# Designs tried in a protein design run: designed miniproteins, single chains, continued (4). Part 65

Each design is a single chain, and the fold is of that chain. pLDDT is the mean over its residues in the fold that is shown.

## One batch from the design tools (miniprotein)

Design m14233
Fold by ESMFold2-Fast:
Structure m14233 (fold): chain A 100 residues (1-100)
Amino acid sequence: AIPLTEEQKEKLKEFVREKAEEILSLITDPGLRTVVRAYTEETLKGLEEAKTLEEARRIGLSFFEMVRELARAHGDEEVVRKVEEAREEFLEFIEELEEE
């Protein structure tokens, strides 16, 4: 597995934080916002503790999958679409880091 550098870790944390804020900006339900914010914090902690790029990819994908399922359960198609977009952008970002 490719070791995760401190610079890559900070870039990944910043990426997830930015995408989480974009997703949160579309959520009007206070309960859903609270849960998504909690998942964001757990994901950022997981990325801080990640040792490999493969672990970081798994952690990030798990975040987007959880948020997508929550948004789907709430019937928020706009949030689902935004999460799917953010997931694809995350995968592209990971591929770019693997090529560095």
Scores: mean pLDDT 86

Design m14234
Fold by ESMFold2-Fast:
Structure m14234 (fold): chain A 67 residues (1-67)
Amino acid sequence: SSTTEMQRRSVDNIGDLIEESKRNPGVTDESVQQIIDVAKQLKQSSTDPDVQSALDKLIEEADKLLS
């Protein structure tokens, strides 16, 4: 469905933002938290277990940037 395609694209985009954040020494905790918040919102709206699993992994990776 178009919803699933959009969610998959959103997962890819969030992944790219996290990878860019890892390479950017000037990234702020606020920016990383915004990425986490968006990923959590997308997970709440998704019924696709693959999307939910991918988002859980991305949230964990982003949370490590705050450590």
Scores: mean pLDDT 82

Design m14235
Fold by ESMFold2-Fast:
Structure m14235 (fold): chain A 95 residues (1-95)
Amino acid sequence: SAMEELRRRDAEVLEAYRPRFEELAERLGLEALRRFGEALRPLIDRLAAENEDAPLEEQLDAAVRFYDLALEGLERMAAGVPLEEAVAFVEAGLA
């Protein structure tokens, strides 16, 4: 089914990003990553709703853009940027 294909390919995209998120978790600590993820949850939920009827490739492109921006936000936090500014960076990048 289309939904099974989407879930499989989304999991493959996430798996490609996993080592980079794990490296940032080691640098920042799991608590910082948890708080960052929680702060982005409303944005993630909104993007999922906006893209629910989009073609598979557009949904995957949106996921890639989100993961790239999230990694950059976490890199900024690792460099000393406050969580609120890192979150605002991701939100601005997706507008």
Scores: mean pLDDT 83

Design m14236
Fold by ESMFold2-Fast:
Parts: C-alpha cells; structure tokens; sequence
Structure m14236 (fold): chain A 80 residues (1-80)
C-alpha cells in the first residue's frame, strides 16, 4: 500500500541519516573538515525528507520535535 511504501522509505531515510551523522562526527575527529561537512549536508537532506514523511504520516509533535532537534545539531556542526 501507499502507506506501507511511506513507512519503508521513512525507515531507509532514518537509517541513512544516522549513518551520515556518524560519518560526519568520525571525519570531524579525523580533521577531515570537507568530508565531515559533506556528510552533515547529506544527513540534513535525508532528515528533511524523513520529516516530510513523518508529517504526512501524522507523527506526534514530540517525534517531530526530536527530528528538528537532530537537524539543529547537524546545522550547528556545519557552522564550525
């Protein structure tokens, strides 16, 4: 179903976001500033798509707030 397809896409986006945030932190620790920045930028893109799907799926305000807090964290990492 369309709803099941959205849940599958959401799970894939959340897993990818987690991987990208992890890589950003790893590259930052290694002094690889450009690679870290690229990982965080891609993570923000996957997270933005996940947030849109969560809104379409009528996720709780608490869930959306957690996603926006993660986005804010990634954006703050880009400012360094």
Amino acid sequence: SERQAKYQELLELLLRTGQLIYLGRKYRKEGKVEEAKKAYQEGIKTLDRAIKLLEELEASESTLEQMYNLKKYAEEQLAE
Scores: mean pLDDT 89

Design m14237
Fold by ESMFold2-Fast:
Structure m14237 (fold): chain A 75 residues (1-75)
Amino acid sequence: SKEAEELVEEAKKASEEAAKKGVSETQKADKLFQQIKEKLSKLSPEDQKKAISEILKFAAETGKKLEEKKKEEEE
């Protein structure tokens, strides 16, 4: 569904921007979470599951990349 894809895209953009700016993940996540909450309420349960699953996968992958970069910056 397009709505689920839009949620995933918004989550990806917000996560990457927060990481680059060094902004508290909590502050950026709060705003994004409010937007996701509103859109999720408009999605079918099936699409909600898909959107959440994709966001979780992206978050895990991004977190791993951030850890790798932080280790490189120590050198």
Scores: mean pLDDT 67

Design m14238
Fold by ESMFold2-Fast:
Structure m14238 (fold): chain A 71 residues (1-71)
Amino acid sequence: MMERITLIGPASSLARLEAVAEALRAEGYRASVETVTLNGEEVARLTIETPAERADEVVDRVAQRLEALFA
């Protein structure tokens, strides 16, 4: 079964989420980032499609990539 993992950040994080999505795509995951409007404000939304058995692995990879971008 496929799961969808969604991470929402401020619009200012768009470039960082794009870098995370690119890294995940290089690892074979389907990942995309888009700007969406929530409650009248633009936010960045990262969407990752993964098999359910790999969802925890993907969450860990996102955390690692975000830490690397902030280091």
Scores: mean pLDDT 77

Design m14239
Fold by ESMFold2-Fast:
Structure m14239 (fold): chain A 67 residues (1-67)
Amino acid sequence: SPEVLRRLAEKLAEAFRKNGGKITKEEALQVLDEAGAPDELRDRILAKMDEKGYITPEEAAEILREA
């Protein structure tokens, strides 16, 4: 669990860096799959993106802290 969260945080940070501080739902799904994120965490991140079509580093960090 903590290992998955750390790996997810690292992959998200890389994706944000490559994409100028924003990632789309498609990019987030790819990262979540690669990190082996549990469905509960996946659903939280996707719900956040449904509001505006993308997620920011601050939003992702908040979700990961609550996990």
Scores: mean pLDDT 78

Design m14240
Fold by ESMFold2-Fast:
Structure m14240 (fold): chain A 76 residues (1-76)
Amino acid sequence: DVAAQLDALLAAMQKRHGAPAPSAEERARALELFEREVRELEAIDPRLVPLALRVLRDPSDEAAREEIERLLAEAE
C-alpha cells in the first residue's frame, strides 16, 4: 500500500526532524508526488521501489544502497 508506505516515511521524518505533522493538504500533495515517483521506479525495475523506500527511511542502509546501484547497472 503506497499510502501506508508514505505514512511510515512521514512518521520517520517527523521523528528525525521534530517537525509537526503535515496538514491534510500537504499530505495529499506528498502522496501524489510519492505515487508518481513509485511509478517511475517501477517502470525501471519493480525491485527498486522497496529498496528506495528503505533508503528514504534510513539513509545509512548500505545494503539497500548497494543493491540499488547493482540493479541500475544491470538495467542496460
Scores: mean pLDDT 75

Design m14241
Fold by ESMFold2-Fast:
Structure m14241 (fold): chain A 107 residues (1-107)
Amino acid sequence: SMEEAERLLREAARLIEEGAPEEEILRAVDRLLEALRDNPLEMLRAASQLAALAEGHGRVDLAAEILRRAAESLGKPEAGERIAELFRRRDYDGLGKELSAVAAEIS
């Protein structure tokens, strides 16, 4: 349900803002990805929002892992690995291109 997905997105964002342990945040992310299973574009957007928030709080590895899990949930684990590597290298141009390619394939 979209209402449940919105609630889960807010909870995951709060956990990131409060500096919760990575395992707890990723558990919340996994619940959000499951809730958005039938809405792949919204899944990618929500994961991208949470990854940007995590990076903004200095948690680059967490941000990379959020995007990797989202890509895996979209049936694109290889793209997830590339996205995580681009994020860790801070190659934001490459990251934007890869995310756009994933979005085009799932639209």
Scores: mean pLDDT 87

Design m14242
Fold by ESMFold2-Fast:
Structure m14242 (fold): chain A 80 residues (1-80)
Amino acid sequence: MSLAEIAELAGVDPAAFSRTLRRRKALPLSKAGLVSLAVVYAYEVKGVEMDPENEEQRKEVIEELNELRKKAGLPELKVE
């Protein structure tokens, strides 16, 4: 799955999503933007396709993503 397809599933602009994903410094994200990052993380790191509408799965993946970012010395991702 491409980054553009993942961004479309989460309802975010693909160009903005790509820039946000590749940034080392965390920026405040919309709920859709955070979900897009969670879907990409699940695919790229865990090798699984995440359902962006599954609330329980989203929370689990977002928690894992924020723990990974914390270990890498990056700020935690926040929803606006």
Scores: mean pLDDT 61

Design m14243
Fold by ESMFold2-Fast:
Structure m14243 (fold): chain A 65 residues (1-65)
Amino acid sequence: MGSPLYINVGTTSQAEESLKSMEKYGEKGKFGKVTVSVSRSSSDNVQLSEKYAKQTEEVAKKIIE
């Protein structure tokens, strides 16, 4: 099993760029688990924060394909 991949989600674009960098320098199968952190302070935006987290997780899973 590969190392866990940790991502902080500010924007989807920033997360995607970070994941592309990891894919370039990482090895396929090296990442076995993806952990996404969402840094939002308002409960009113919880659903939006969840969408960012899900999008980032989907992009990250491409690295372990």
Scores: mean pLDDT 52

Design m14244
Fold by ESMFold2-Fast:
Structure m14244 (fold): chain A 68 residues (1-68)
Amino acid sequence: HMEELKKQLEETAKELKLDMKVEIRFENGVLTITYEITGDKVKYKGTITTRTHRPLPPRSFKVEVKKE
């Protein structure tokens, strides 16, 4: 379901029209999402970590969306 998460993040960034960088990584049953959202006077950074016991192969994804 990591592809669905990437899709939702891309759609959210598109609606907000902000510069957004998201990295999703899954290793050892731990899903880590790191995000950075930048505007003219604001910058938000964060990390979300969650555990899953689902047998998924280890993968990592990066998404970068830039406003026009």
Scores: mean pLDDT 66

Design m14245
Fold by ESMFold2-Fast:
Structure m14245 (fold): chain A 90 residues (1-90)
Amino acid sequence: MEELLAKLPPPVQKAYQELVDFARSHDSWTRDQFMSFIDSLKSRNSDPDVQAFLDLVEQQVTLAFTRKEVLSSEEIIGLIDAAAGKYVES
C-alpha cells in the first residue's frame, strides 16, 4: 500500500488520509454518514485530481452499501484502498 500511496499526487494523498482518519474515528458507518463526509470533502476541494479520486471512492462505497446497510471501518478503508488503486490505474 505504501508504494501505491507514493504514486498519488500530494493533494490526493491528503484526501486519502482524511478519508482513512474519518473511517477510523468510528467502528461502523451508514451510507448517509459516510457519503455526507465525501460530499464535504468534494465541496472543500476544487482540485480535479482530488475530485476524480473522491468520485471513485463514492462509486466503491455506494456499490458496497447496495449489499449492506452498515459497513465497518475496516470495510470502508478497504474500499478507499480499492479506489486509490483504480485512480493509479486510470
Scores: mean pLDDT 83

Design m14246
Fold by ESMFold2-Fast:
Structure m14246 (fold): chain A 91 residues (1-91)
Amino acid sequence: MIEVEVERRSPDRTTRERFVAETEGEALKLMMKAMDEAAAAGDDLTITLRTESQIRAESMVGMLIMYAWSLGMEVVSAEVSGGVGRLELRA
């Protein structure tokens, strides 16, 4: 199980969404969709993912970094510790 929290920041609003995914593929799909929507709106995004595996967290964060670059988003910070990944993105 992978738990995802997305914090999206526009100039006038901050929103938070939570998702739970059974698989890495489902988690990535949900996070990438949030990135697509944020990039399209010009919003900043913080993604926090929680999994039982350091390797899974590192893999997912790495894929999200590459995806952020493909969307033209700036990777402000990226960290992985103990199965928790945190990614800060600026549109």
Scores: mean pLDDT 87

Design m14247
Fold by ESMFold2-Fast:
Structure m14247 (fold): chain A 90 residues (1-90)
Amino acid sequence: RRLILEEVAIRIEAVGNMTQIQLLLQNDSATVDQMKKALQDAQDTIKRMQSLLPVLEQQDPTLAKQWKQRIQDMQDLIQQAQKAIKQKES
């Protein structure tokens, strides 16, 4: 029941992290340090989502499936940003 409030909070955080990474990827002036910080914040959010996923799956399997998709989308975006960092460091 507290899980619903935690779900909303983490979802807002995940959306914020994804938006920040997308904005940095579109900004040619974005520094490697800014991108690395955004990736670390997103990875921390993914870790928190993964730790709560087993409990969410028992209480709301539909939300758990949506969370699994969100984690995958975030991981894909992190991979794109990691490639951009390597190109800037070259």
Scores: mean pLDDT 83

Design m14248
Fold by ESMFold2-Fast:
Structure m14248 (fold): chain A 95 residues (1-95)
Amino acid sequence: SSFQEQLKRIVEAFERAVKELLERYPDAPEELVELMEEAVRELRKLAEDPNATAEDAIRLLERKREEVRSLGDSPVAREVETYLGLARHEVQKML
């Protein structure tokens, strides 16, 4: 598959994981929910951009992990960090 096709599959998996997480944590802070929705939107934009690179996706995911950490420590925040790390690992395999 092309890079864009592979990234799109990673984004779809990440979006499903975020949706299931928010269903398990309906009381998650609004700021964390908004941050995850933004991460999904930004990853989708990269998957649709023919000039986007694996490094662009890795930088985005690393930035989102730092933003999650800045919101404080909680069980839901730790799971979000894990999902972002798993997505980063999948993108790293394309380098």
Scores: mean pLDDT 86

Design m14249
Fold by ESMFold2-Fast:
Structure m14249 (fold): chain A 69 residues (1-69)
Amino acid sequence: MSKEELEKRLKEYEETLKQIDENIANARKVAATDPENAAFYQQVIDGYEKRKKTLEKKIEEIKAEIESL
């Protein structure tokens, strides 16, 4: 993969990570106003947090690859 392609993928992953953080924050805010559905919102939040961890690992891997070029 070229450095330019890696930098493009890095920016795409960072943008996705930002969107996930915003979705988590919004889900937590909504959960606070709707306690009857708290279990559902917790599952949604847990799903986003798991995806966030996977994406953070991919970002670190791409950064390391760019630095090695």
Scores: mean pLDDT 83

Design m14250
Fold by ESMFold2-Fast:
Structure m14250 (fold): chain A 81 residues (1-81)
Amino acid sequence: SNLEKILEKIDEFKKEIEEKVKGKSLEEANEVIREEVRKLREETQPLYDKLSEEEQKEAEKYAMRQVVEVMDKVEEEIKKK
């Protein structure tokens, strides 16, 4: 489904973000996350527009959760320094 394709793309971008934020400061990590989220949104827009309102909410909720998980990992890594 279009929803499943978007969720898979979110997972791919999460992996790319996790690799790009390694060794970065919290400020630099935030900039990387913002840019990658922008790219993800642009890439998935045609599929997102075909989703129902309920599916759009699920995709947005899932994306937010993945961003939070990445930020938590960055903060945890900084605390270990």
Scores: mean pLDDT 80

Design m14251
Fold by ESMFold2-Fast:
Structure m14251 (fold): chain A 91 residues (1-91)
Amino acid sequence: GAQEVADTLAGLRGLVEDMEKLVKEIEKNGITPEKERKLSILYTAAGLLIAAGRWLADQGYMTPAQRAELDELEARFKELKKKYDELIKKS
């Protein structure tokens, strides 16, 4: 329902914002095993919420505005994944 959509989008936004902060910190101060583990956990959790959000959208439970927010968050997640892969290759 509407609550599940709202909770999924809010949860995903929080995870994407936490990932952006952590990637910025790693770019500034270098990668550590602790930061890599945290980023991996956030990446996995965000991926699961994107899958859940896409399922909710495909079932028609999202408004056009909510679909646009999901598309924004997925695009940000994909950019973070590219940065993550680059950071791992440099380590």
Scores: mean pLDDT 86

Design m14252
Fold by ESMFold2-Fast:
Structure m14252 (fold): chain A 82 residues (1-82)
Amino acid sequence: MEEKLEFLDKAIKEVEADYKAGKISREEYRLAIEALNTAKNLLKQGKLDEAIRVLEEMAQRAKELGFDKAAEYLEKVIEYLK
């Protein structure tokens, strides 16, 4: 469990760093950070399956909005959590 939370924290830091470097838009940053923080809170509650489901739903929404980089961050986390 702890290593899963650490991976999420690394993903959050990567999103923050990419946003500060101008690599992603503010809207894309907001979607990614919101999804990752929601998943982190669910993982802290032991709700792994629900965390994965939320990330999958948000990754799909990101793709529909053209936020390909946000979708990529979320998909990497999903694959790690499975």
Scores: mean pLDDT 86

Design m14253
Fold by ESMFold2-Fast:
Structure m14253 (fold): chain A 116 residues (1-116)
Amino acid sequence: MKIEEAIKYAKDTIESLKKAGKINPEIQEAVEEAIGAVNDLIKSIRENKGKIDDDILRRAVEALERMVEIAKKNNNPEALKYIADAADSLIKIAEVTGAPKDIVERLRKIAEEAKK
């Protein structure tokens, strides 16, 4: 079911975020913000039968944008890889839940910047 798939992608996102924070402690604050937003997203998906609150997803996007900025400044390709994995998993959530195209485009830009 779409709800179970979205929750699986959310858990995959949290695991990637945890790995990024472990590799680069300077992004830890943004990692905690992103994990908080993804946990709120899991609750929203469960309570709203697969419909998400777009503002929660925007919070996760903003935290990922901060992580990419810091990790690129630190030239940490391993942390960037996990940030890209987190962005890719959030894109899958956004597509399964029918999130706005602007959010999907922002997540794709994050993944592209992190893969450079």
Scores: mean pLDDT 83

Design m14254
Fold by ESMFold2-Fast:
Structure m14254 (fold): chain A 82 residues (1-82)
Amino acid sequence: DENRKRAQEIAKQLAAAPSEEEKEKIKRENGIVVVAETKEKIEEQIEALEKEIEKLKKEGADPKEIETLEKLKESLEQHLEE
């Protein structure tokens, strides 16, 4: 699943990014993806993020990684409503 894998990679990179410079790069790439995607693809990314968040919670992953995914999902939801 392309959208799921992309969402997971973005969130993990943001959580693991060692600097503001790297986070800005990741955010820019995420913004380009969101801007370029159709409504259907954005909805698929939101669903994929929900599944990944649930999986990470079940696995006892880093709370910061989970928070990053939740914020990414919220940003995508806001973009759909605009």
Scores: mean pLDDT 68

Design m14255
Fold by ESMFold2-Fast:
Structure m14255 (fold): chain A 82 residues (1-82)
Amino acid sequence: VTEEQRLAAGEAIAAEVAARAGDASAQEIADYVLELLKKNPEFSEEEKEYIKELLDQLAKSYSGAEVLALLPGIFRFAIGTT
């Protein structure tokens, strides 16, 4: 699986969450992202854990709408950046 394919999978997760989240809280959005992430074989265990840590931190400081806006960036940061 390429980095580009994993970034595309992250964008697909972000889009699905946005379509269903509505008025969801930051924690509800984080939980749903993690549920979708567990079903995706493109992501390593390490990437999933890192994304979880980022989402947990953001959910403490940001609204649901803000976390939604940050989701594509979270995936880019966790997958594309060292």
Scores: mean pLDDT 77

Design m14256
Fold by ESMFold2-Fast:
Parts: sequence; structure tokens; C-alpha cells
Structure m14256 (fold): chain A 55 residues (1-55)
Amino acid sequence: APSKAELIAEIERLLREMGASEEDIATARAILNTLSVDQQRQWLNWLRREKERLE
């Protein structure tokens, strides 16, 4: 299973690909660091769905 750091890195990568600002990415990173692995995985899954919907 991916580590917290790996999940955060993947979420940041997707946010950049979706056109998020560096300020938004920094805010997301701060929030993600307070979340559990399960919560980070839920964010990643939600973000993947949003990206697919926009493409």
C-alpha cells in the first residue's frame, strides 16, 4: 500500500496537472499532512474522478 508521503506526492501531481496554483497545492499539502492514509486515499480517488470528468 502507498505511504502517506507517496499519496501526498500523487495528489500534488494531479492538482498541478489540473491547473491548481502553487498556493492551492501548498494549502492542500498542509491539510493532507494532518489526514490519515485512508482519508488521503479518499481525496486521491475523488480528485481522479474530477479529472476524468473534466477531460
Scores: mean pLDDT 80

Design m14257
Fold by ESMFold2-Fast:
Structure m14257 (fold): chain A 62 residues (1-62)
Amino acid sequence: SSAEGGRRTAEAARAAGASDEDAERAGTLKVASNTPEGQEAGERAAREGDGRGAARAAAKLG
């Protein structure tokens, strides 16, 4: 399920206009992080259509 969550986060980030690199970074954080705060921040950014925000959240948390 974590792997699927990561894929979904990366796809949402790409749809929001993030680069492939930034999208992959966000997806990796989703898979690797087991903190509720980290996962919630990534999902929130993706839902808001802020792929760049998702990548920034990934950078802060990993």
Scores: mean pLDDT 65

Design m14258
Fold by ESMFold2-Fast:
Structure m14258 (fold): chain A 56 residues (1-56)
Amino acid sequence: SAEDELRREREEFKRRVMEVHDEGEKTGDQVAMDRELLRLQEEYQRRVEEIRRRAE
């Protein structure tokens, strides 16, 4: 179902955000971390919109 797809995407997004934070802590590159977090947020929003559009 679309609800199940949305939950999966949310969990995947959270996991990737944690990975970016972990990598940022190792490198100390705040700019690279912020850039990657914005990219992940945009990708997540696009996928959520696509799932919702298909569920209509």
Scores: mean pLDDT 83

Design m14259
Fold by ESMFold2-Fast:
Structure m14259 (fold): chain A 72 residues (1-72)
Amino acid sequence: MPFTEAILELLKEAEQIEDEEERKEKLKKIKEAIEKLLEGLRFILKVLKEQNADQEVLDAVEREIEELEKLK
């Protein structure tokens, strides 16, 4: 999914900021955005499981959640 790759690039760009305080603030905001995205994806996964969605769809959402959790 493009979200995980886009967030990873934002994290890499933030880590390259030479000013330590600006870097910390930007990293904090990105991590807060990841947390909110994870909450949304977990809710979607719950709905998909309740609707008996295909295993491939469930696996794709669970994989995206796992990859995003590695970034925080």
Scores: mean pLDDT 79

Design m14260
Fold by ESMFold2-Fast:
Structure m14260 (fold): chain A 66 residues (1-66)
Amino acid sequence: GPLSDAEVDDTVAAARALVEELEKQKKAGIENPTLSVAAMLLASIARIGGRQEEADEILKRVKEIE
């Protein structure tokens, strides 16, 4: 495929880190639509790479922040 397993693992880790940052910013009253879009894109890439359950968890967390 276009991504290796290691690249998909890195993508999942990056998406989770972005969601954690979004959750912190939301608690502080900070809006960050760019970071939200980035997290959703990384989650979509992770899904394409076969990490469907983890991608769905990340997307659900992003949806709860928005």
Scores: mean pLDDT 83

Design m14261
Fold by ESMFold2-Fast:
Structure m14261 (fold): chain A 90 residues (1-90)
Amino acid sequence: MEKTGEELFKEKMLRSFRFKGASGGNPNGPTLTVQSLLENPFPGVLEPGEKLTEENLAEYLKRLMELMGNPLTDEEAKKMADYLIKNYSE
């Protein structure tokens, strides 16, 4: 069965982070929004000179989740990015 962006977010992303307006997540982690990620991306995920935008958020999430030990496929990363932009953008 194909997982939805919501299922991927709850299964993988919320293991490491909290998101504003989402139930659950790591209580010791920062509370994130899509805007906070775009403005203050995690160090070591972007290449030198690369800017984080909504258009490259899927690739950023793929790299970030690989570093966190919860890897995403390209399709899963795209589904999660679309879900986050739709539901957790400020």
Scores: mean pLDDT 72

Design m14262
Fold by ESMFold2-Fast:
Structure m14262 (fold): chain A 87 residues (1-87)
Amino acid sequence: MDEIEEAARALAEAKTVEEAIGHALRLIGIGFQIELDQGREAGLAATREAVELLRRLAGQAKNPDAREILEATARSLEEALRRGEAA
């Protein structure tokens, strides 16, 4: 989804930790909104796509702080996926 890609790229391009946290929360909210509107499977699929994109952007990040934030956000979403899939 373009919205997920836009939020993930905004997170990767964030200049401050506060800005990055805001974009990370938006990305999490998008996945949750998809789950509410389109059901659990759609929400899980969108979250998996976001994780894959964040991992890819982290691998391309030249700034160590940006890489760490992208990796931390991906780990948080992966943990949410594990809990969602187990429920």
Scores: mean pLDDT 73

Design m14263
Fold by ESMFold2-Fast:
Structure m14263 (fold): chain A 87 residues (1-87)
Amino acid sequence: MTPSVEEVVEMVREALEDPELAERFTEALAEALKYLKEHDPEALEAFLRRLAAARSEEEGLAVIGEFFAYMKEHYPEVYRELVEKVE
C-alpha cells in the first residue's frame, strides 16, 4: 500500500533524528526535485520559494507535505518510487 502524505511527513520528522533515514530521504527528495526541474520547473520554483520563506519547522513540513501531495496527484509513479526509497 502507498503511504499517505501525512505518513511521509512523519517519516521526514523521524529522518531529522535518524541519519540513515535522513540520507535515504535526502536522496529520494533530490530525485523528485530533479524530476520536477525537467518536467515541471514552475512547480519546482514555487515550492522552493515557499520552502525558503518558511519561518518555522512546522511551516517547512507543511510545504514538504504539499510537495508530496502534488507529486502523488500529478506524478503518482514518481511518488511511489520516492516512498519505496525511503522505506
Scores: mean pLDDT 74

Design m14264
Fold by ESMFold2-Fast:
Structure m14264 (fold): chain A 73 residues (1-73)
Amino acid sequence: SPLEQARRRLAEAEASGNPFLIAAMQLVLGRAYEDEGRLEEARRHYQEALAGAQALGNTVLAATAQRHLASLG
């Protein structure tokens, strides 16, 4: 499933130690939860993606995570 694929991709990113990939895969996992209607899990992963993006100074990734959070309410 897309959710299982997203979880696997995040685990791979975490194993790599690459903070950009971790933040990006948190965004992907948030979207996978949103597609399943699991909005609280989606919100948590979007918040983790936003925190990671902000720590990196990645304004584009931070803006993307913030837009997804805003769309959840």
Scores: mean pLDDT 90

Design m14265
Fold by ESMFold2-Fast:
Structure m14265 (fold): chain A 65 residues (1-65)
Amino acid sequence: SENEERAKELLKKMGLSEEEAEEVIEKAKSKDWDGVQKLVEPKARESGDVDLANEISKLLADIAE
């Protein structure tokens, strides 16, 4: 979906690899939020881009629905 492609793009912009971004999307689809947090939070802290992190979180929530 367009939301999945967008989320993957933003995750990669935040510093995740292609493979890590794909794992995050699959975890969001299965509502494995613990798995999402473990992959995303370290990179979000490194980037310091709060707006980017918030946009990713909204897209992942939409994907999970």
Scores: mean pLDDT 83

Design m14266
Fold by ESMFold2-Fast:
Structure m14266 (fold): chain A 82 residues (1-82)
Amino acid sequence: KETLLEETAKKIKDLLLKAGVSEDKAEEIAEGAREGIESVKSEEDADILAEALKDGLLEGGVSEEVAEEIAEIVRDAALKVL
């Protein structure tokens, strides 16, 4: 569980940094995603978390392709910790 969450946060941070998001902001988003994953109690919660993160990234100026990739990573991780 701990290794999965660490790997997921690292992947999210790396993708955001490559997309031009600042290191501080990328870390904030990755940490928020990790907390969100830990709070998921159902498949519906996982879908809501992924959608909310994707919407937030798009509003922040992240491309649709990168936002969708990050949302998929978060959804997959959330389902694995259920």
Scores: mean pLDDT 82

Design m14267
Fold by ESMFold2-Fast:
Structure m14267 (fold): chain A 58 residues (1-58)
Amino acid sequence: MEVKVGDKVEFIDPETGEIEEGIVVGISTDANGVKHVTIKLENGEIKTVPLENIIKVY
């Protein structure tokens, strides 16, 4: 699955288990090699989740 900054995505919030959507504003790799996606939600909140939590790219 290819994800880019500016993409609209659906993801599973690992804290709540709920499906949310937003716009990708950043992509990073942590010290353990895990790729993370930073997403801006419609309410203006920003969340960072592992790439595997992304379930749909528009």
Scores: mean pLDDT 80

